# Ledger of designs, part 85: designed miniproteins, single chains, continued (5)

Each design is a single chain, and the fold is of that chain. pLDDT is the mean over its residues in the fold that is shown.

## One batch from the design tools (miniprotein)

Design m19128
Fold by ESMFold2-Fast:
Structure m19128 (fold): chain A 86 residues (1-86)
Amino acid sequence: MLTKEEIEQLKKQLEGAKKQLEELKKKYPELKEELEELIKELEELIKKVEELLKNPSKEKQEEILKKLEEIDKKIEEIRDKIDELE
């Protein structure tokens, strides 16, 4: 199971990613809808990470890690689309 320190670091990383996506939304209005969906998914994941900090659970951790993999793939797809627009 992740330590409290690792969970806190994960939360900070997710908050940072959300801020970056909000900046991308301002720069690339063509991707606004996709970026808004991804930001919403990050907000949901941040809430789950906060819950994990209060109530440690192996099942909750596994759910969070699987969601991270899905979000990472979506971020990669968004970056590829941005590269095609430039």
Scores: mean pLDDT 82

Design m19129
Fold by ESMFold2-Fast:
Structure m19129 (fold): chain A 76 residues (1-76)
Amino acid sequence: MKTLAEKYFEKGDLDKAYLTALIEISLGINKAEAYYVLGKIAEKRGDYETAILFYRKAVELGLKEAEEDIKKLESK
């Protein structure tokens, strides 16, 4: 089941995805997935350094899938 922030991101509503991810982090729910969404938003905006930082945080919180996103951006 996808988080609310992930669903907004998939619909292309980046502003709602961003706000929802921040709320999820502040409430302590779905933190890994919320940081991953923040990384995806930064990547779409061309801010690869910020994207890598958020992906690393997602990995630290247990979302190991984000390691592949980090490798992709670091291999440029």
Scores: mean pLDDT 83

Design m19130
Fold by ESMFold2-Fast:
Structure m19130 (fold): chain A 58 residues (1-58)
Amino acid sequence: MEKEARMIEVLGEAEGGIYRMLGASSSPEEGEEYRRLGEEIERRYREEGEELLREARE
């Protein structure tokens, strides 16, 4: 479970990075939207990883 939680965290960072790259190559308006999406994705994956770690302790 801990390894799975870590992999989920890494996946979130990777997907967030992709959205940031899309933002950099887009218009300013679209770039801001992609940036927010990337941050939201990273946050959700981090929360999922934390939940899995909590479950593993039970």
Scores: mean pLDDT 76

Design m19131
Fold by ESMFold2-Fast:
Structure m19131 (fold): chain A 64 residues (1-64)
Amino acid sequence: SMLDEIKALAKELLAKEKDPKMKKLIELFTKNALEIIKSLEEIDPEKAAKYAALVKEMLKSMLK
């Protein structure tokens, strides 16, 4: 659910972004963030939820 929201926000950013170099950075950031969140969910689900919320807020701020 939270991972799907992050993926959806990243997809919207990629659709709006015009700079190919910036698109690569958004893709790299999103891939790494999702991998970290999934790994963290196995160790500490509460911290995973907090980091997922922060990632979501960062992506939303970039869409503004």
Scores: mean pLDDT 84

Design m19132
Fold by ESMFold2-Fast:
Structure m19132 (fold): chain A 60 residues (1-60)
Amino acid sequence: SAYDEYLRGLEALNAGDRDAAIRHFERALELDPDFESARVNLDRVRAGSDSSVGVDPSGV
């Protein structure tokens, strides 16, 4: 259901996986285009550019 996809999107956001969150929120809106919560969260994730790129200065 749209709600299940929305919950998966929230789970992805909590894990810091922006791409997965976008995918799940888009899927929720595909199932229910009037799902305001999914739309709002999708818009926020797209605008916030929150990526799980850590501030680790060492990578060699």
Scores: mean pLDDT 73

Design m19133
Fold by ESMFold2-Fast:
Structure m19133 (fold): chain A 84 residues (1-84)
Amino acid sequence: GAEEALRHLERAIEALRAGRDEEAIRHLERAAEAIRAMGPGEDLEQALALVEGALDGLRTGSISREEAIALLERARELVRRAGA
């Protein structure tokens, strides 16, 4: 549910701030799974796209940690709205 997705997003953001990219990637994989399990919806589809974009960008080195954190903070807002 929303709580599980938000928990993993929060832990991913914390890991990125600490420079623990591999830990962040593991939490983002779990966040994406949790968001998919919540079902369809515009906010959830956008949140999933942001999480997958951050995940791919971190894996390929195409985005900074700061850019990834910004995407994930937006994803958190969208998940909160969908879970309300």
Scores: mean pLDDT 89

Design m19134
Fold by ESMFold2-Fast:
Structure m19134 (fold): chain A 69 residues (1-69)
Amino acid sequence: MKELTPEELARLEAERARIDALIAAMEADPAAVKQRYNLSDAELDEALAGLRARRAELDALIRAQKEKA
């Protein structure tokens, strides 16, 4: 597996933090998010599922790089 550069790792960690913030915002005020982006309940659920899947992927990549250090 290709090792991440420190810059690439920092970028993944920043993306993870951004995704965590988006998930938290969507869970805290789903009505405001639906209104802002014209989402249905099903579309919001799909977006949250996608964000959670991406977070899990980023966590696995970050962990794998740290284990090799």
Scores: mean pLDDT 78

Design m19135
Fold by ESMFold2-Fast:
Structure m19135 (fold): chain A 74 residues (1-74)
Amino acid sequence: SALVEDVRRSAAAGLELADRSPNPEVAEALRKAAEYALKAAEALAAGNEKEAREYLAKAVEYSRRAGELMAEAA
């Protein structure tokens, strides 16, 4: 399942970015985005498409929040 692999890859990248972030609020938002992305991947693997969509929406929300926090620091 290419979609599950893509979501897991995105989550891994997000966690790596969080670990490298000097801003703890940005790091936490990125970690939460990765957490929800991983939950979405698990739901997709289990065939729970509705739950996967809900988790992906939360992952996007936290990614957006991290972006806003980074923009404020610039």
Scores: mean pLDDT 83

Design m19136
Fold by ESMFold2-Fast:
Formats: sequence, C-alpha cells, structure tokens
Structure m19136 (fold): chain A 89 residues (1-89)
Amino acid sequence: EVKVTERRFVSKVPEGKEELARETALSLELMRITAKNVEILSLEIRETETETEIEAVRYDKKTGVTIEYHTRIRVEDGELVVETREVET
C-alpha cells in the first residue's frame, strides 16, 4: 500500500518581508521533517531567488514506514506558498 498526502499552505506576506517569510517557512518545515523517532536517510535543500525546494527521505522507527517528502516554498504576489507532497511506503 502506498499513501500519498498533498498539502498547500498560503499566507499573506508584508512587502519587504518576502525573504524572512521564506526563511521562516524553511525552518518550520525542517523542524517537522526532523521529528522524534524519525531517521533521515537523505536530505537535499535547493534555493533560488524565487523558490526553496526540500527533498527528504525519512524512516519512522516506530511504524517501519519510509516517507518520501518533497516541499516547495515560494513567495509570489505578496503570498507565501508552501506545497508539500508525502509518499508513504
């Protein structure tokens, strides 16, 4: 069985706070990825001027489930957009 979960978060960002909003979102996502009882098998972060992308493979020691995680973070038209896809195997 393969379970796919997709989430999209959108929030307004004040003008001139775009970089701070993106950095804050990145920090919060990294905290979620590194949760207790999770082993990180791989982690890659790519940043451009417009987007931050996180790809990680996590292993949950309690359930034995492997989770492939992919998040895209961007600020466009005054909005912070965080899109996440998780695939459980």
Scores: mean pLDDT 81

Design m19137
Fold by ESMFold2-Fast:
Structure m19137 (fold): chain A 67 residues (1-67)
Amino acid sequence: SNRELAERVRELMEELGLKEVTVDQALFIARQAGMSDSQLEKLREKMEEKGLKKATVDEVVELILSL
C-alpha cells in the first residue's frame, strides 16, 4: 500500500512539473494521492525531524516508503 501511495505521489508531482515542494505542498499532494490523515501526520513528522524546508520528488517518495 505505501508503495502504491509513493508511486501516485511521484506521478502527481511530475504531472504538476514540481521539482521541489514545501512540507505543506507535499502533504497536499499526498492527500490527493489518497493518504489518510494519520499517514499525513506521520509524513509531516518525518519531514520536520529531518529539518526539510523543501523536498525533492525522490525525497518525498523515500519518506512515504519509510512509513
Scores: mean pLDDT 83

Design m19138
Fold by ESMFold2-Fast:
Structure m19138 (fold): chain A 75 residues (1-75)
Amino acid sequence: SARLQAFAAAVRAAAEAAARGDAETAIKHLNEALSLSQSPEAAALLREAIAAVRRGDFERAIRLAEQAGVVETLS
């Protein structure tokens, strides 16, 4: 699925940005993933990841974004 490929790419880009402490870029890519999500559960995890980035909790943001990736593929 082109949508799932785009979603996975956005999640990966968000995790990479978060890993280097780039909050602006991480939030941009998390919002891209959120716009592509068709799973309410994955969308909730992505919103929690955005909140974690805003708090400076990059490690938690990465884990939540990766969980959203798994949930989206199961939906």
Scores: mean pLDDT 90

Design m19139
Fold by ESMFold2-Fast:
Structure m19139 (fold): chain A 72 residues (1-72)
Amino acid sequence: AAAEQEAVDEAATEVLKRFWSKYKEEFDKADFDTQAELSKKVAEEMKPYFVELKTRRLGERAAQAAADAAAA
């Protein structure tokens, strides 16, 4: 069963893409130490968000599969 792994992979990829998209400029202008500290803080705060996103993606995949079956 790959549904859980796919949801995790998609959630992780999406979180990383959105994080870098939003924080790239701040990271680019910040010192290395500041970047490291920000990364640690984000990791702590993003962990529950990642769990929520993973759960949401699992639900959305089920809903999309049903919608695709109805439309196809």
Scores: mean pLDDT 71

Design m19140
Fold by ESMFold2-Fast:
Structure m19140 (fold): chain A 80 residues (1-80)
Amino acid sequence: MEELKKKIEEILEETREKMEKAKTVEELHKIALEAQEQIMKLVEEAVREGKISKAEGREIFEEASEELAKMLEEQEKKLQ
């Protein structure tokens, strides 16, 4: 659980830094998609290994996706 959350937090932090350097909305969307795919893969692997339940994995993914969406919205506003 904690290891998975730490990995996701690291991905979100790296994603935020990449988004801050992005110059176009298209680049922001690409960065967001790559982060979402990485997070999904980590969560699915943890569920497959029996480290977390399917329900817990869904909740973790939803929380991370909401955070990612907020970051994307914030960065898009800065490009206006």
Scores: mean pLDDT 83

Design m19141
Fold by ESMFold2-Fast:
Structure m19141 (fold): chain A 57 residues (1-57)
Amino acid sequence: MARELILRGIALKLRGIGLELDAETLSGEERERLLREARELKEEGERLIKEAEELLK
């Protein structure tokens, strides 16, 4: 269902933002790892939202 894809997409984007905030308190390799994970979560969330938008047309 498109609604579930939107909710999941939003949740993934919020989790990514949370990891970006956590990364600001860290340095070095741990910071880089969290920033990469945050980027991947935000990209996946955006993808799900776009798929849901196509289903709602």
Scores: mean pLDDT 82

Design m19142
Fold by ESMFold2-Fast:
Structure m19142 (fold): chain A 61 residues (1-61)
Amino acid sequence: GSDEEIAKALAALDAAQSASQAAAAGWELYRLGVMTREGAVAAAGAKTVEDAKAAVRAGLL
């Protein structure tokens, strides 16, 4: 993916107000090749927005 698409996905992660929004941003980062699959799966299983954001950030390459 382009640097602009990655920046947009990271901005969406920071702006996320729910666990599902943060998990969606994580899957987009995985699709763009800058995140581990394990991190995206962990974010999708998170119960809070804080836990989902932490899982995405921990999975970044």
Scores: mean pLDDT 82

Design m19143
Fold by ESMFold2-Fast:
Structure m19143 (fold): chain A 65 residues (1-65)
Amino acid sequence: SARREEVEARLRALSEATGAELELRFEDGKVTITVRTESPVAQAAAAMLAAEANFEGVEAELRFV
């Protein structure tokens, strides 16, 4: 749906605005947010994005590698 594309675009924009090294993968109403650094700032950014996704009805999964 158009709203889903809008939410995905907003989450991508928020991720870029944080400056953190995050990888976002969108699959059928879900987003996987991968954090490839042990930076507390990157982890906090990922948690913020997960909360925003969940608020918009998108299931969020956090991956720390």
Scores: mean pLDDT 79

Design m19144
Fold by ESMFold2-Fast:
Structure m19144 (fold): chain A 83 residues (1-83)
Amino acid sequence: EKVSDEEFEELKDLIKKVPEVFEREDFPEALATFINKLDEEKLKEIAKLLKENPKLTEEVLEKILSYLSPEVRELLLEYLKKI
């Protein structure tokens, strides 16, 4: 299934307004499942938000990456390096 623009905007708002959501054990897996369904433009926007989030530790990022498909993981890492 394709992620809708409305669902994507809701996720971006959640990350911006409640950065503490990354402290939840279940959130990295849920976020990774969502990211796997994103197109490249939305994936790039998410990479920027993750890079700018003060609660995104290397441990949380590694956990998110572990639930991503190999192709999406490589793209996300590439975008994170460019930001």
Scores: mean pLDDT 74

Design m19145
Fold by ESMFold2-Fast:
Structure m19145 (fold): chain A 70 residues (1-70)
Amino acid sequence: GKEEALELVREALELLRRGDVEEARRKLQEAIKLASEDPELKKSVEAALRRLEEGDETAALAGLHDALKV
C-alpha cells in the first residue's frame, strides 16, 4: 500500500545518499508497484526513476523528497 511505497522511497533516498544507485533503483521499482492506487505518488516516483536513469541523481533526490510530501 501507500505507506509501504513511502517506506521504500525513504530507503531509496538513503541508498542514493550512500551512492548505491542500483539498489535505490530496485527499491523505487517496488515502490511504483505498491503505489498503484496513488497516481500522484506513482507519477513522482516514476519521474525520479527516469532522472536516475539519465544520471541526474540531484534531480532524482529532489523528486523523491517531493514524493514524500504527497
Scores: mean pLDDT 81

Design m19146
Fold by ESMFold2-Fast:
Structure m19146 (fold): chain A 104 residues (1-104)
Amino acid sequence: SLSEILNQIIELIDELEKWLKENPNAKPEEMLEKVEKYVKQINALLQQGASQMDPKLLVKLLMLLIALSSEVEVLLRQGKVKEAIEEAIRLLQDIKDLIQQELS
């Protein structure tokens, strides 16, 4: 069901946010690899639920996911690790908030 897919996305968001908070001194390359791995998993779940989802919500979620991947990569490549973590958590929470509103 769509609700099962959306709850799986929330679990992935919570896991990534926890990892980022617990690993603030991880190497930029390791952080980027971790973020990209979760982005890929979340994207796959969004594609699986796409036909059952409001198109406007799907577009917003995909745009936030693209922003997460691109903005975090730019910051990590510049060695701005703290800013990358803060931006990643902000975008992850924005995605989570939209999903929780849909589940309400």
Scores: mean pLDDT 91

Design m19147
Fold by ESMFold2-Fast:
Structure m19147 (fold): chain A 70 residues (1-70)
Amino acid sequence: SSMLEQLRAEAAALAAEGRRALAAGDTVTASKHFAQAAELYAQIGDYGAAALAASQARELDPTLELPALS
């Protein structure tokens, strides 16, 4: 479905924005983008990508409450 494809593209774009912000030293923006990417990846069932994005977000901001993908 185009909707799932759009959500995956949005998640990938947010993860890419997070990496760009991190490369620029903007850890606050990076953490927010990785957190949003994690939520979208989880919604589309890509739990591996969701877990990676969530771990990156928490590394930058340990106060974030994100889904525990144990």
Scores: mean pLDDT 82

Design m19148
Fold by ESMFold2-Fast:
Structure m19148 (fold): chain A 77 residues (1-77)
Amino acid sequence: SRAAELAAQIRAEAPKAIAYLRETLPAEVGEEAARILEEAAAEAIAAAEAGNVEEAHRILGEAQRRVAELVRAAEAA
């Protein structure tokens, strides 16, 4: 199902994205960005497993926006 596929994709891809953020950003920013994505991945997996693919995508999109804002703020400092 779409929901099972999405949950599997998040489980596979989120650890890679989290590692990338920790490796590429300044330590404090990278850790905050990683935390946002870890929390969002867990919530999105739960939503997908409940059959709510739309909510899973909303959670991931919001996390992506928050991480982008955090990175932009760090670059402006």
Scores: mean pLDDT 86

Design m19149
Fold by ESMFold2-Fast:
Structure m19149 (fold): chain A 95 residues (1-95)
Amino acid sequence: MKELEEEVRKLLEEMERLEEELRRLLEIEDPEEAKKRLAELLERGEELVKRGQEIIERLEASDLPEEVKQEYKEQLHAAAARLSEAIRRVLEALE
């Protein structure tokens, strides 16, 4: 159980770092460089979302209290929503 909780925390940290990197793209003055960087970050975002889905499935199958499962699922869902919003903002800014 501690291993699964640590995996949740690490994923949340990686998602937060990606959100910060996406936000920093808006500070890049060269649109072509920003678009290249965005492509790399989008690939990382897809990987993190897939890992999030796998972790949610493992949380549902675990023996953790329902309250703990709900808390982690809500945190992961909120982090995924923030990433989606950050990606949308960057795409709009680079159009």
Scores: mean pLDDT 81

Design m19150
Fold by ESMFold2-Fast:
Structure m19150 (fold): chain A 63 residues (1-63)
Amino acid sequence: SMEELREGLLRLAGLQAARKALQLQPDATEVRVERVDERTVRATATSPAGTVEATAEVPALPA
Protein backbone atom coordinates (compact mmCIF):
# COMPACT_ATOMS: atom_id res chain seq x y z
CA SER A 1 0.00 0.00 0.00
CA MET A 2 1.02 3.63 -0.27
CA GLU A 3 1.19 3.89 3.51
CA GLU A 4 3.56 0.91 3.71
CA LEU A 5 5.73 2.46 0.99
CA ARG A 6 5.81 5.81 2.82
CA GLU A 7 6.83 4.10 6.08
CA GLY A 8 9.46 2.05 4.24
CA LEU A 9 11.03 5.11 2.62
CA LEU A 10 11.17 6.98 5.95
CA ARG A 11 12.71 3.94 7.64
CA LEU A 12 15.29 3.62 4.85
CA ALA A 13 16.25 7.31 5.18
CA GLY A 14 16.61 6.82 8.94
CA LEU A 15 18.90 3.82 8.44
CA GLN A 16 21.00 5.74 5.90
CA ALA A 17 21.39 8.70 8.29
CA ALA A 18 22.30 6.37 11.18
CA ARG A 19 24.85 4.56 9.00
CA LYS A 20 26.51 7.87 8.07
CA ALA A 21 26.63 8.97 11.72
CA LEU A 22 28.18 5.65 12.77
CA GLN A 23 30.76 5.89 9.98
CA LEU A 24 31.78 9.30 11.40
CA GLN A 25 31.81 7.98 14.99
CA PRO A 26 32.29 4.17 15.03
CA ASP A 27 32.69 4.12 18.84
CA ALA A 28 29.19 5.57 19.37
CA THR A 29 27.21 3.94 22.19
CA GLU A 30 23.90 5.61 21.25
CA VAL A 31 22.26 6.63 17.97
CA ARG A 32 19.09 8.74 17.85
CA VAL A 33 17.10 9.28 14.65
CA GLU A 34 14.65 12.16 14.20
CA ARG A 35 12.66 13.62 11.31
CA VAL A 36 13.55 17.27 10.68
CA ASP A 37 11.25 17.99 7.70
CA GLU A 38 9.11 16.25 5.05
CA ARG A 39 12.13 14.76 3.25
CA THR A 40 15.01 14.99 5.76
CA VAL A 41 15.99 12.67 8.60
CA ARG A 42 18.83 13.38 11.07
CA ALA A 43 20.81 10.82 13.04
CA THR A 44 22.86 11.76 16.10
CA ALA A 45 25.61 9.39 17.26
CA THR A 46 26.89 9.88 20.81
CA SER A 47 30.06 8.56 22.43
CA PRO A 48 32.02 9.57 25.57
CA ALA A 49 34.24 11.68 23.28
CA GLY A 50 31.33 13.68 21.81
CA THR A 51 28.43 13.78 19.37
CA VAL A 52 28.19 13.79 15.56
CA GLU A 53 25.21 14.32 13.25
CA ALA A 54 24.39 13.06 9.76
CA THR A 55 21.37 13.59 7.52
CA ALA A 56 19.65 11.67 4.74
CA GLU A 57 16.81 12.59 2.39
CA VAL A 58 13.82 10.47 1.43
CA PRO A 59 12.45 10.72 -2.14
CA ALA A 60 9.19 12.66 -2.61
CA LEU A 61 6.43 10.46 -1.19
CA PRO A 62 3.72 9.11 -3.54
CA ALA A 63 0.49 11.12 -3.71
Scores: mean pLDDT 79

Design m19151
Fold by ESMFold2-Fast:
Structure m19151 (fold): chain A 57 residues (1-57)
Amino acid sequence: MREEKRKLILRAIALRLRAIGLELDAELNPAQRAAYLAQAARLRAEADRLLAEADAL
């Protein structure tokens, strides 16, 4: 149980870091901005779900 909680938290952190990278890419690539921001939002939502699952453990 402790290891599963840790894995969920680490995966959530990794997804948040990827989302930040996509948000930066959106600023550097205005033509693809909407696509990058949509993908970043999806990664942030998944990270929030993983943190909620970890919090339930």
Scores: mean pLDDT 84

Design m19152
Fold by ESMFold2-Fast:
Structure m19152 (fold): chain A 68 residues (1-68)
Amino acid sequence: NVEKVRELLIKAGKLIKQGKIDEAIALLEEALSIDPDNELIRKALALVKQGKLEEALYYLRLALLELE
């Protein structure tokens, strides 16, 4: 469900900006469970886990644009 994935990515982006990293990881893992072949979500999740938050937000933005 594209709409559910979009909602999860938007919420994850807000959580990353708030420093709520564990909550953001949970939402990105849920999004990836719905869309397991989405390389942009997978990359964003890996970057969040590495603490590379600006790069993670960039890949989240790209994933959201692809879901338009």
Scores: mean pLDDT 87

Design m19153
Fold by ESMFold2-Fast:
Structure m19153 (fold): chain A 69 residues (1-69)
Amino acid sequence: EEAERYLELGESGDPAAVPELIAALKHPDPEVQNAAARALGRIKHPEAVEPLLAAVGKIDPEVLQEALN
């Protein structure tokens, strides 16, 4: 449910969701972390780059590659 919410924020493409998604990258649930990374990757906002780079080694490498590129 939480992970689904973050994926929907990414689907909307709303930049206003970026701060909430960045906070979700630090969530203790790995599924929420991966959902937030995918959502940030879809939005492609510059402010998300540094938080995603900081998540290297914690999140699925394929998800991070898609989010960063």
Scores: mean pLDDT 75

Design m19154
Fold by ESMFold2-Fast:
Structure m19154 (fold): chain A 61 residues (1-61)
Amino acid sequence: RLVSLEAALNLLRAGLDFAEEMARRAREEGSEEEARKWEEEAEGLRRAAEELEEEIRRLRE
């Protein structure tokens, strides 16, 4: 169970890095609309990662 949550956290962090890179590339290409979408995805993933990190910390206590 804890291992599965840690794996999920790693996937969320990887997704966050990807979304941030895609937002940066879209902005460099002048695609402000696409950049905004990726920035919103990154914010969602960051919040999900924070929530899951808190849950993992609680379980380890």
Scores: mean pLDDT 81

Design m19155
Fold by ESMFold2-Fast:
Structure m19155 (fold): chain A 82 residues (1-82)
Amino acid sequence: PQPASPEEQAEVLARADELYKKLKEISSKLPDTQENAVKTVASMLLVVAAREQAWLGELDSAREALNIVEEDIKKFEEEAKK
């Protein structure tokens, strides 16, 4: 595979950290249901996987994972609004 740009890698890692922080914040605002707990944990695990992919230079895979997390966060925000 092509080596990752240090700048691009740092950008993806920073994005992962921001999304993980948002997931922690939004999870406290969601209704306390097992479904929401499972979905939130799944999104957090996807951020961890994306971070590992970024460290391995798999930036495209990391970006795809983070895009899924961003969509998950939008859905969580709508659920929190009710």
Scores: mean pLDDT 80

Design m19156
Fold by ESMFold2-Fast:
Structure m19156 (fold): chain A 62 residues (1-62)
Amino acid sequence: MEEKIKKVKEAANEELKKDPKNLEGVAKAVREKAEELGLPEKVKNKILKEGLDAAAEGKLVK
């Protein structure tokens, strides 16, 4: 589980590095990677919120 969460966060951070203002791109990266890895929707939604909050603050997901 933890390795899968890390991979989703890495996908979000790669999008944030390319375009920090692209909230839609960050959301898409999180959804696609979480679904690819079979993460539960609750976990996916938590990482999605963290990614969107990070983008809004001009930061990366921890």
Scores: mean pLDDT 78

Design m19157
Fold by ESMFold2-Fast:
Structure m19157 (fold): chain A 60 residues (1-60)
Amino acid sequence: MEIRVEEIDGLWAVVVTYNGETYRAYFPTREQAEAGKEQLLLASPEEALAMVKRGQEHAS
């Protein structure tokens, strides 16, 4: 599982790649995205996937 922070269209995204699929959770600030990445790094891959999917649903 790969986790990184990047800027997309003026928003900050935590990008998670797991089992060949890519998920994005968007945040209004870099600080919030970096905090999100740290939380995902502390979680199991399954927990991290659930968290990023929840973030993606909120942004959608």
Scores: mean pLDDT 76

Design m19158
Fold by ESMFold2-Fast:
Structure m19158 (fold): chain A 64 residues (1-64)
Amino acid sequence: SEREKLIKELEEELKRTEERIEELRKKYEETGDPRLEVLVLALEVVRGSTEYLIERLRKKLEEE
């Protein structure tokens, strides 16, 4: 179904976002650049939003 495909795409996007957060956190530990800290916080918001969407879509799939 289209919803199952979307869930899979969002899960793959979530994994990439988590990898990016990890990379930026390592750079922040080495540099102390506050711009990297702000970017990490922004990506954590994106991660939370993506997780929320996945859970909502899964719940709708179970109710079909």
Scores: mean pLDDT 84

Design m19159
Fold by ESMFold2-Fast:
Structure m19159 (fold): chain A 65 residues (1-65)
Amino acid sequence: MKEEILKLAREAAEKNPEEFIELVSRFTGKELKSVEEALKALEEFVEKASEEERKSIKLALEDLL
């Protein structure tokens, strides 16, 4: 699941960078200013996230694709 989420995150960041940054900011509670910051924050979030949180972020990322 982690690898799938990170793959979707990279695709979402390329297709919809602003929406991707906003999405990761909402999930992590951090104000993020760039795609690079959002990708790092998401990777850290997913590492510590519950199974339900991982399912939620995966679904949200799929909606951006």
Scores: mean pLDDT 81

Design m19160
Fold by ESMFold2-Fast:
Structure m19160 (fold): chain A 56 residues (1-56)
Amino acid sequence: MKSLREQLREVILEEAGKTMEYLLAKLQGDEEKAKELQEEIDRLAEEEARLLAEVR
């Protein structure tokens, strides 16, 4: 079982990883991959906000 703090840590780390991939895709001119990564980052940001409201 994962605690709320563990879930928050995972989301933050995944956001950081996806942001790095997004920057690399932009540098390579891979607009399709960059768009996909942007959508995933937006989803993770929403999850982060939800978890932050629940962290004790």
Scores: mean pLDDT 80

Design m19161
Fold by ESMFold2-Fast:
Structure m19161 (fold): chain A 61 residues (1-61)
Amino acid sequence: EEERQRYFDELVELGVEALKAAVDLTVLSKYDTPENKKKIEEVQARLDEIAAREAELRARM
């Protein structure tokens, strides 16, 4: 029960981080600059990591 609650809390935290990253991608995508392209790649990699962690937590629940 406590472990399940911890996984749920972590999923909520990851969801918030994913939402923030999605907003950053939207803002960065509005400007076609080399700096923004690098940041988009970094944010995409971060989103992939978050998605993998969410899948892992869901499998454990």
Scores: mean pLDDT 79

Design m19162
Fold by ESMFold2-Fast:
Structure m19162 (fold): chain A 58 residues (1-58)
Amino acid sequence: KTYAVATEDLPPTTPAVLGLKKGERAEVLKILDDGDLVVEKDGHTGLVGGDKVKLEEV
């Protein structure tokens, strides 16, 4: 599985954006052409910026 690990605190600025705290992981469902990621955490699906996360495969 591929996880996005937040490199900084990410506030949920819109309903489409998933909020993460620095060091939190979300499962990557899809990588978009603009570099944004569709991720899932605790049953919630949303977008995160690809430049603000580290990808980790486990």
Scores: mean pLDDT 76

Design m19163
Fold by ESMFold2-Fast:
Structure m19163 (fold): chain A 97 residues (1-97)
Amino acid sequence: ASFSTTVTLRAGEVLVAKAVGSPAPSLSFLVDGEERGRQATGVVGDTTYLFLFVEAEMEGTHTVTSVVSGPPGTYQVSLLLGGDLAAAPVASATVTV
């Protein structure tokens, strides 16, 4: 399952996908339909975090897709810009696997 939105990326920023579910799902990013940039994943409790490190060549407005994989279920997915994981998300959706 996936969730797509339009995001303006800036070099030196970190784009974060946060997905909540039990068990925590796997996440990956696609930028304009392709795996791009350096990505890292971490899990804390019932939440999976995926970090995309924005390089200079990725700057601009892009379609970012959060790909959610895991057991069948419903997952709350949020996209955040910058380093503050408590900040208001730039986009969020409920995703069913």
Scores: mean pLDDT 74

Design m19164
Fold by ESMFold2-Fast:
Structure m19164 (fold): chain A 94 residues (1-94)
Amino acid sequence: MSEEELETEIDVALLDMIASVVELAVKRGTATPEELARLADRMIALAERVAASGNEEATRRAAEALERAARAAEEAGDEETARRLREAAERLRA
């Protein structure tokens, strides 16, 4: 594995972790709109880095993490954050 491939795997692992944290925070009722927006910004930036790597499987996994976070944001009533995350996931799949 190259250093670039390792960095891509780390970014995907971080996306999966953040998506899980978002899901848990929403279920616990502790997620604020400010926190959701901040986490979404971080996830979108990580996903763009993954897409820039050209690794199709990693990009697919990144899109799945964004979709998971979008569903959680929607469940919390944060439609704007959910929309931004879904749009980012759609760009990765295009």
Scores: mean pLDDT 86

Design m19165
Fold by ESMFold2-Fast:
Structure m19165 (fold): chain A 92 residues (1-92)
Amino acid sequence: SDAIQDAAEEAIRKAKEAGGDATVSVDGDTVTVTIKNAKPGMAIGAIGGAVDAELLGATGEVKVEGDTVTLTVRGADEAAATAALRGAAGGG
């Protein structure tokens, strides 16, 4: 959807402005955000996005490996996917 695409572009842009490098993939009802060179605030944002997605009925998972943060949201409708991406965008 356009809302998911807009939220993904915003997350990528804000991660870049904060010194990270974000990639977003959407496969059916699964949204994955991978942030390389992530700052600690980006991990907090990803956790917030996961929580917001779970409040909307999806399953959110955050993995931190060194300077790489991965947010995976499963069973996401457009609202849950958008919330997860906006949360990830708000970290930095």
Scores: mean pLDDT 82

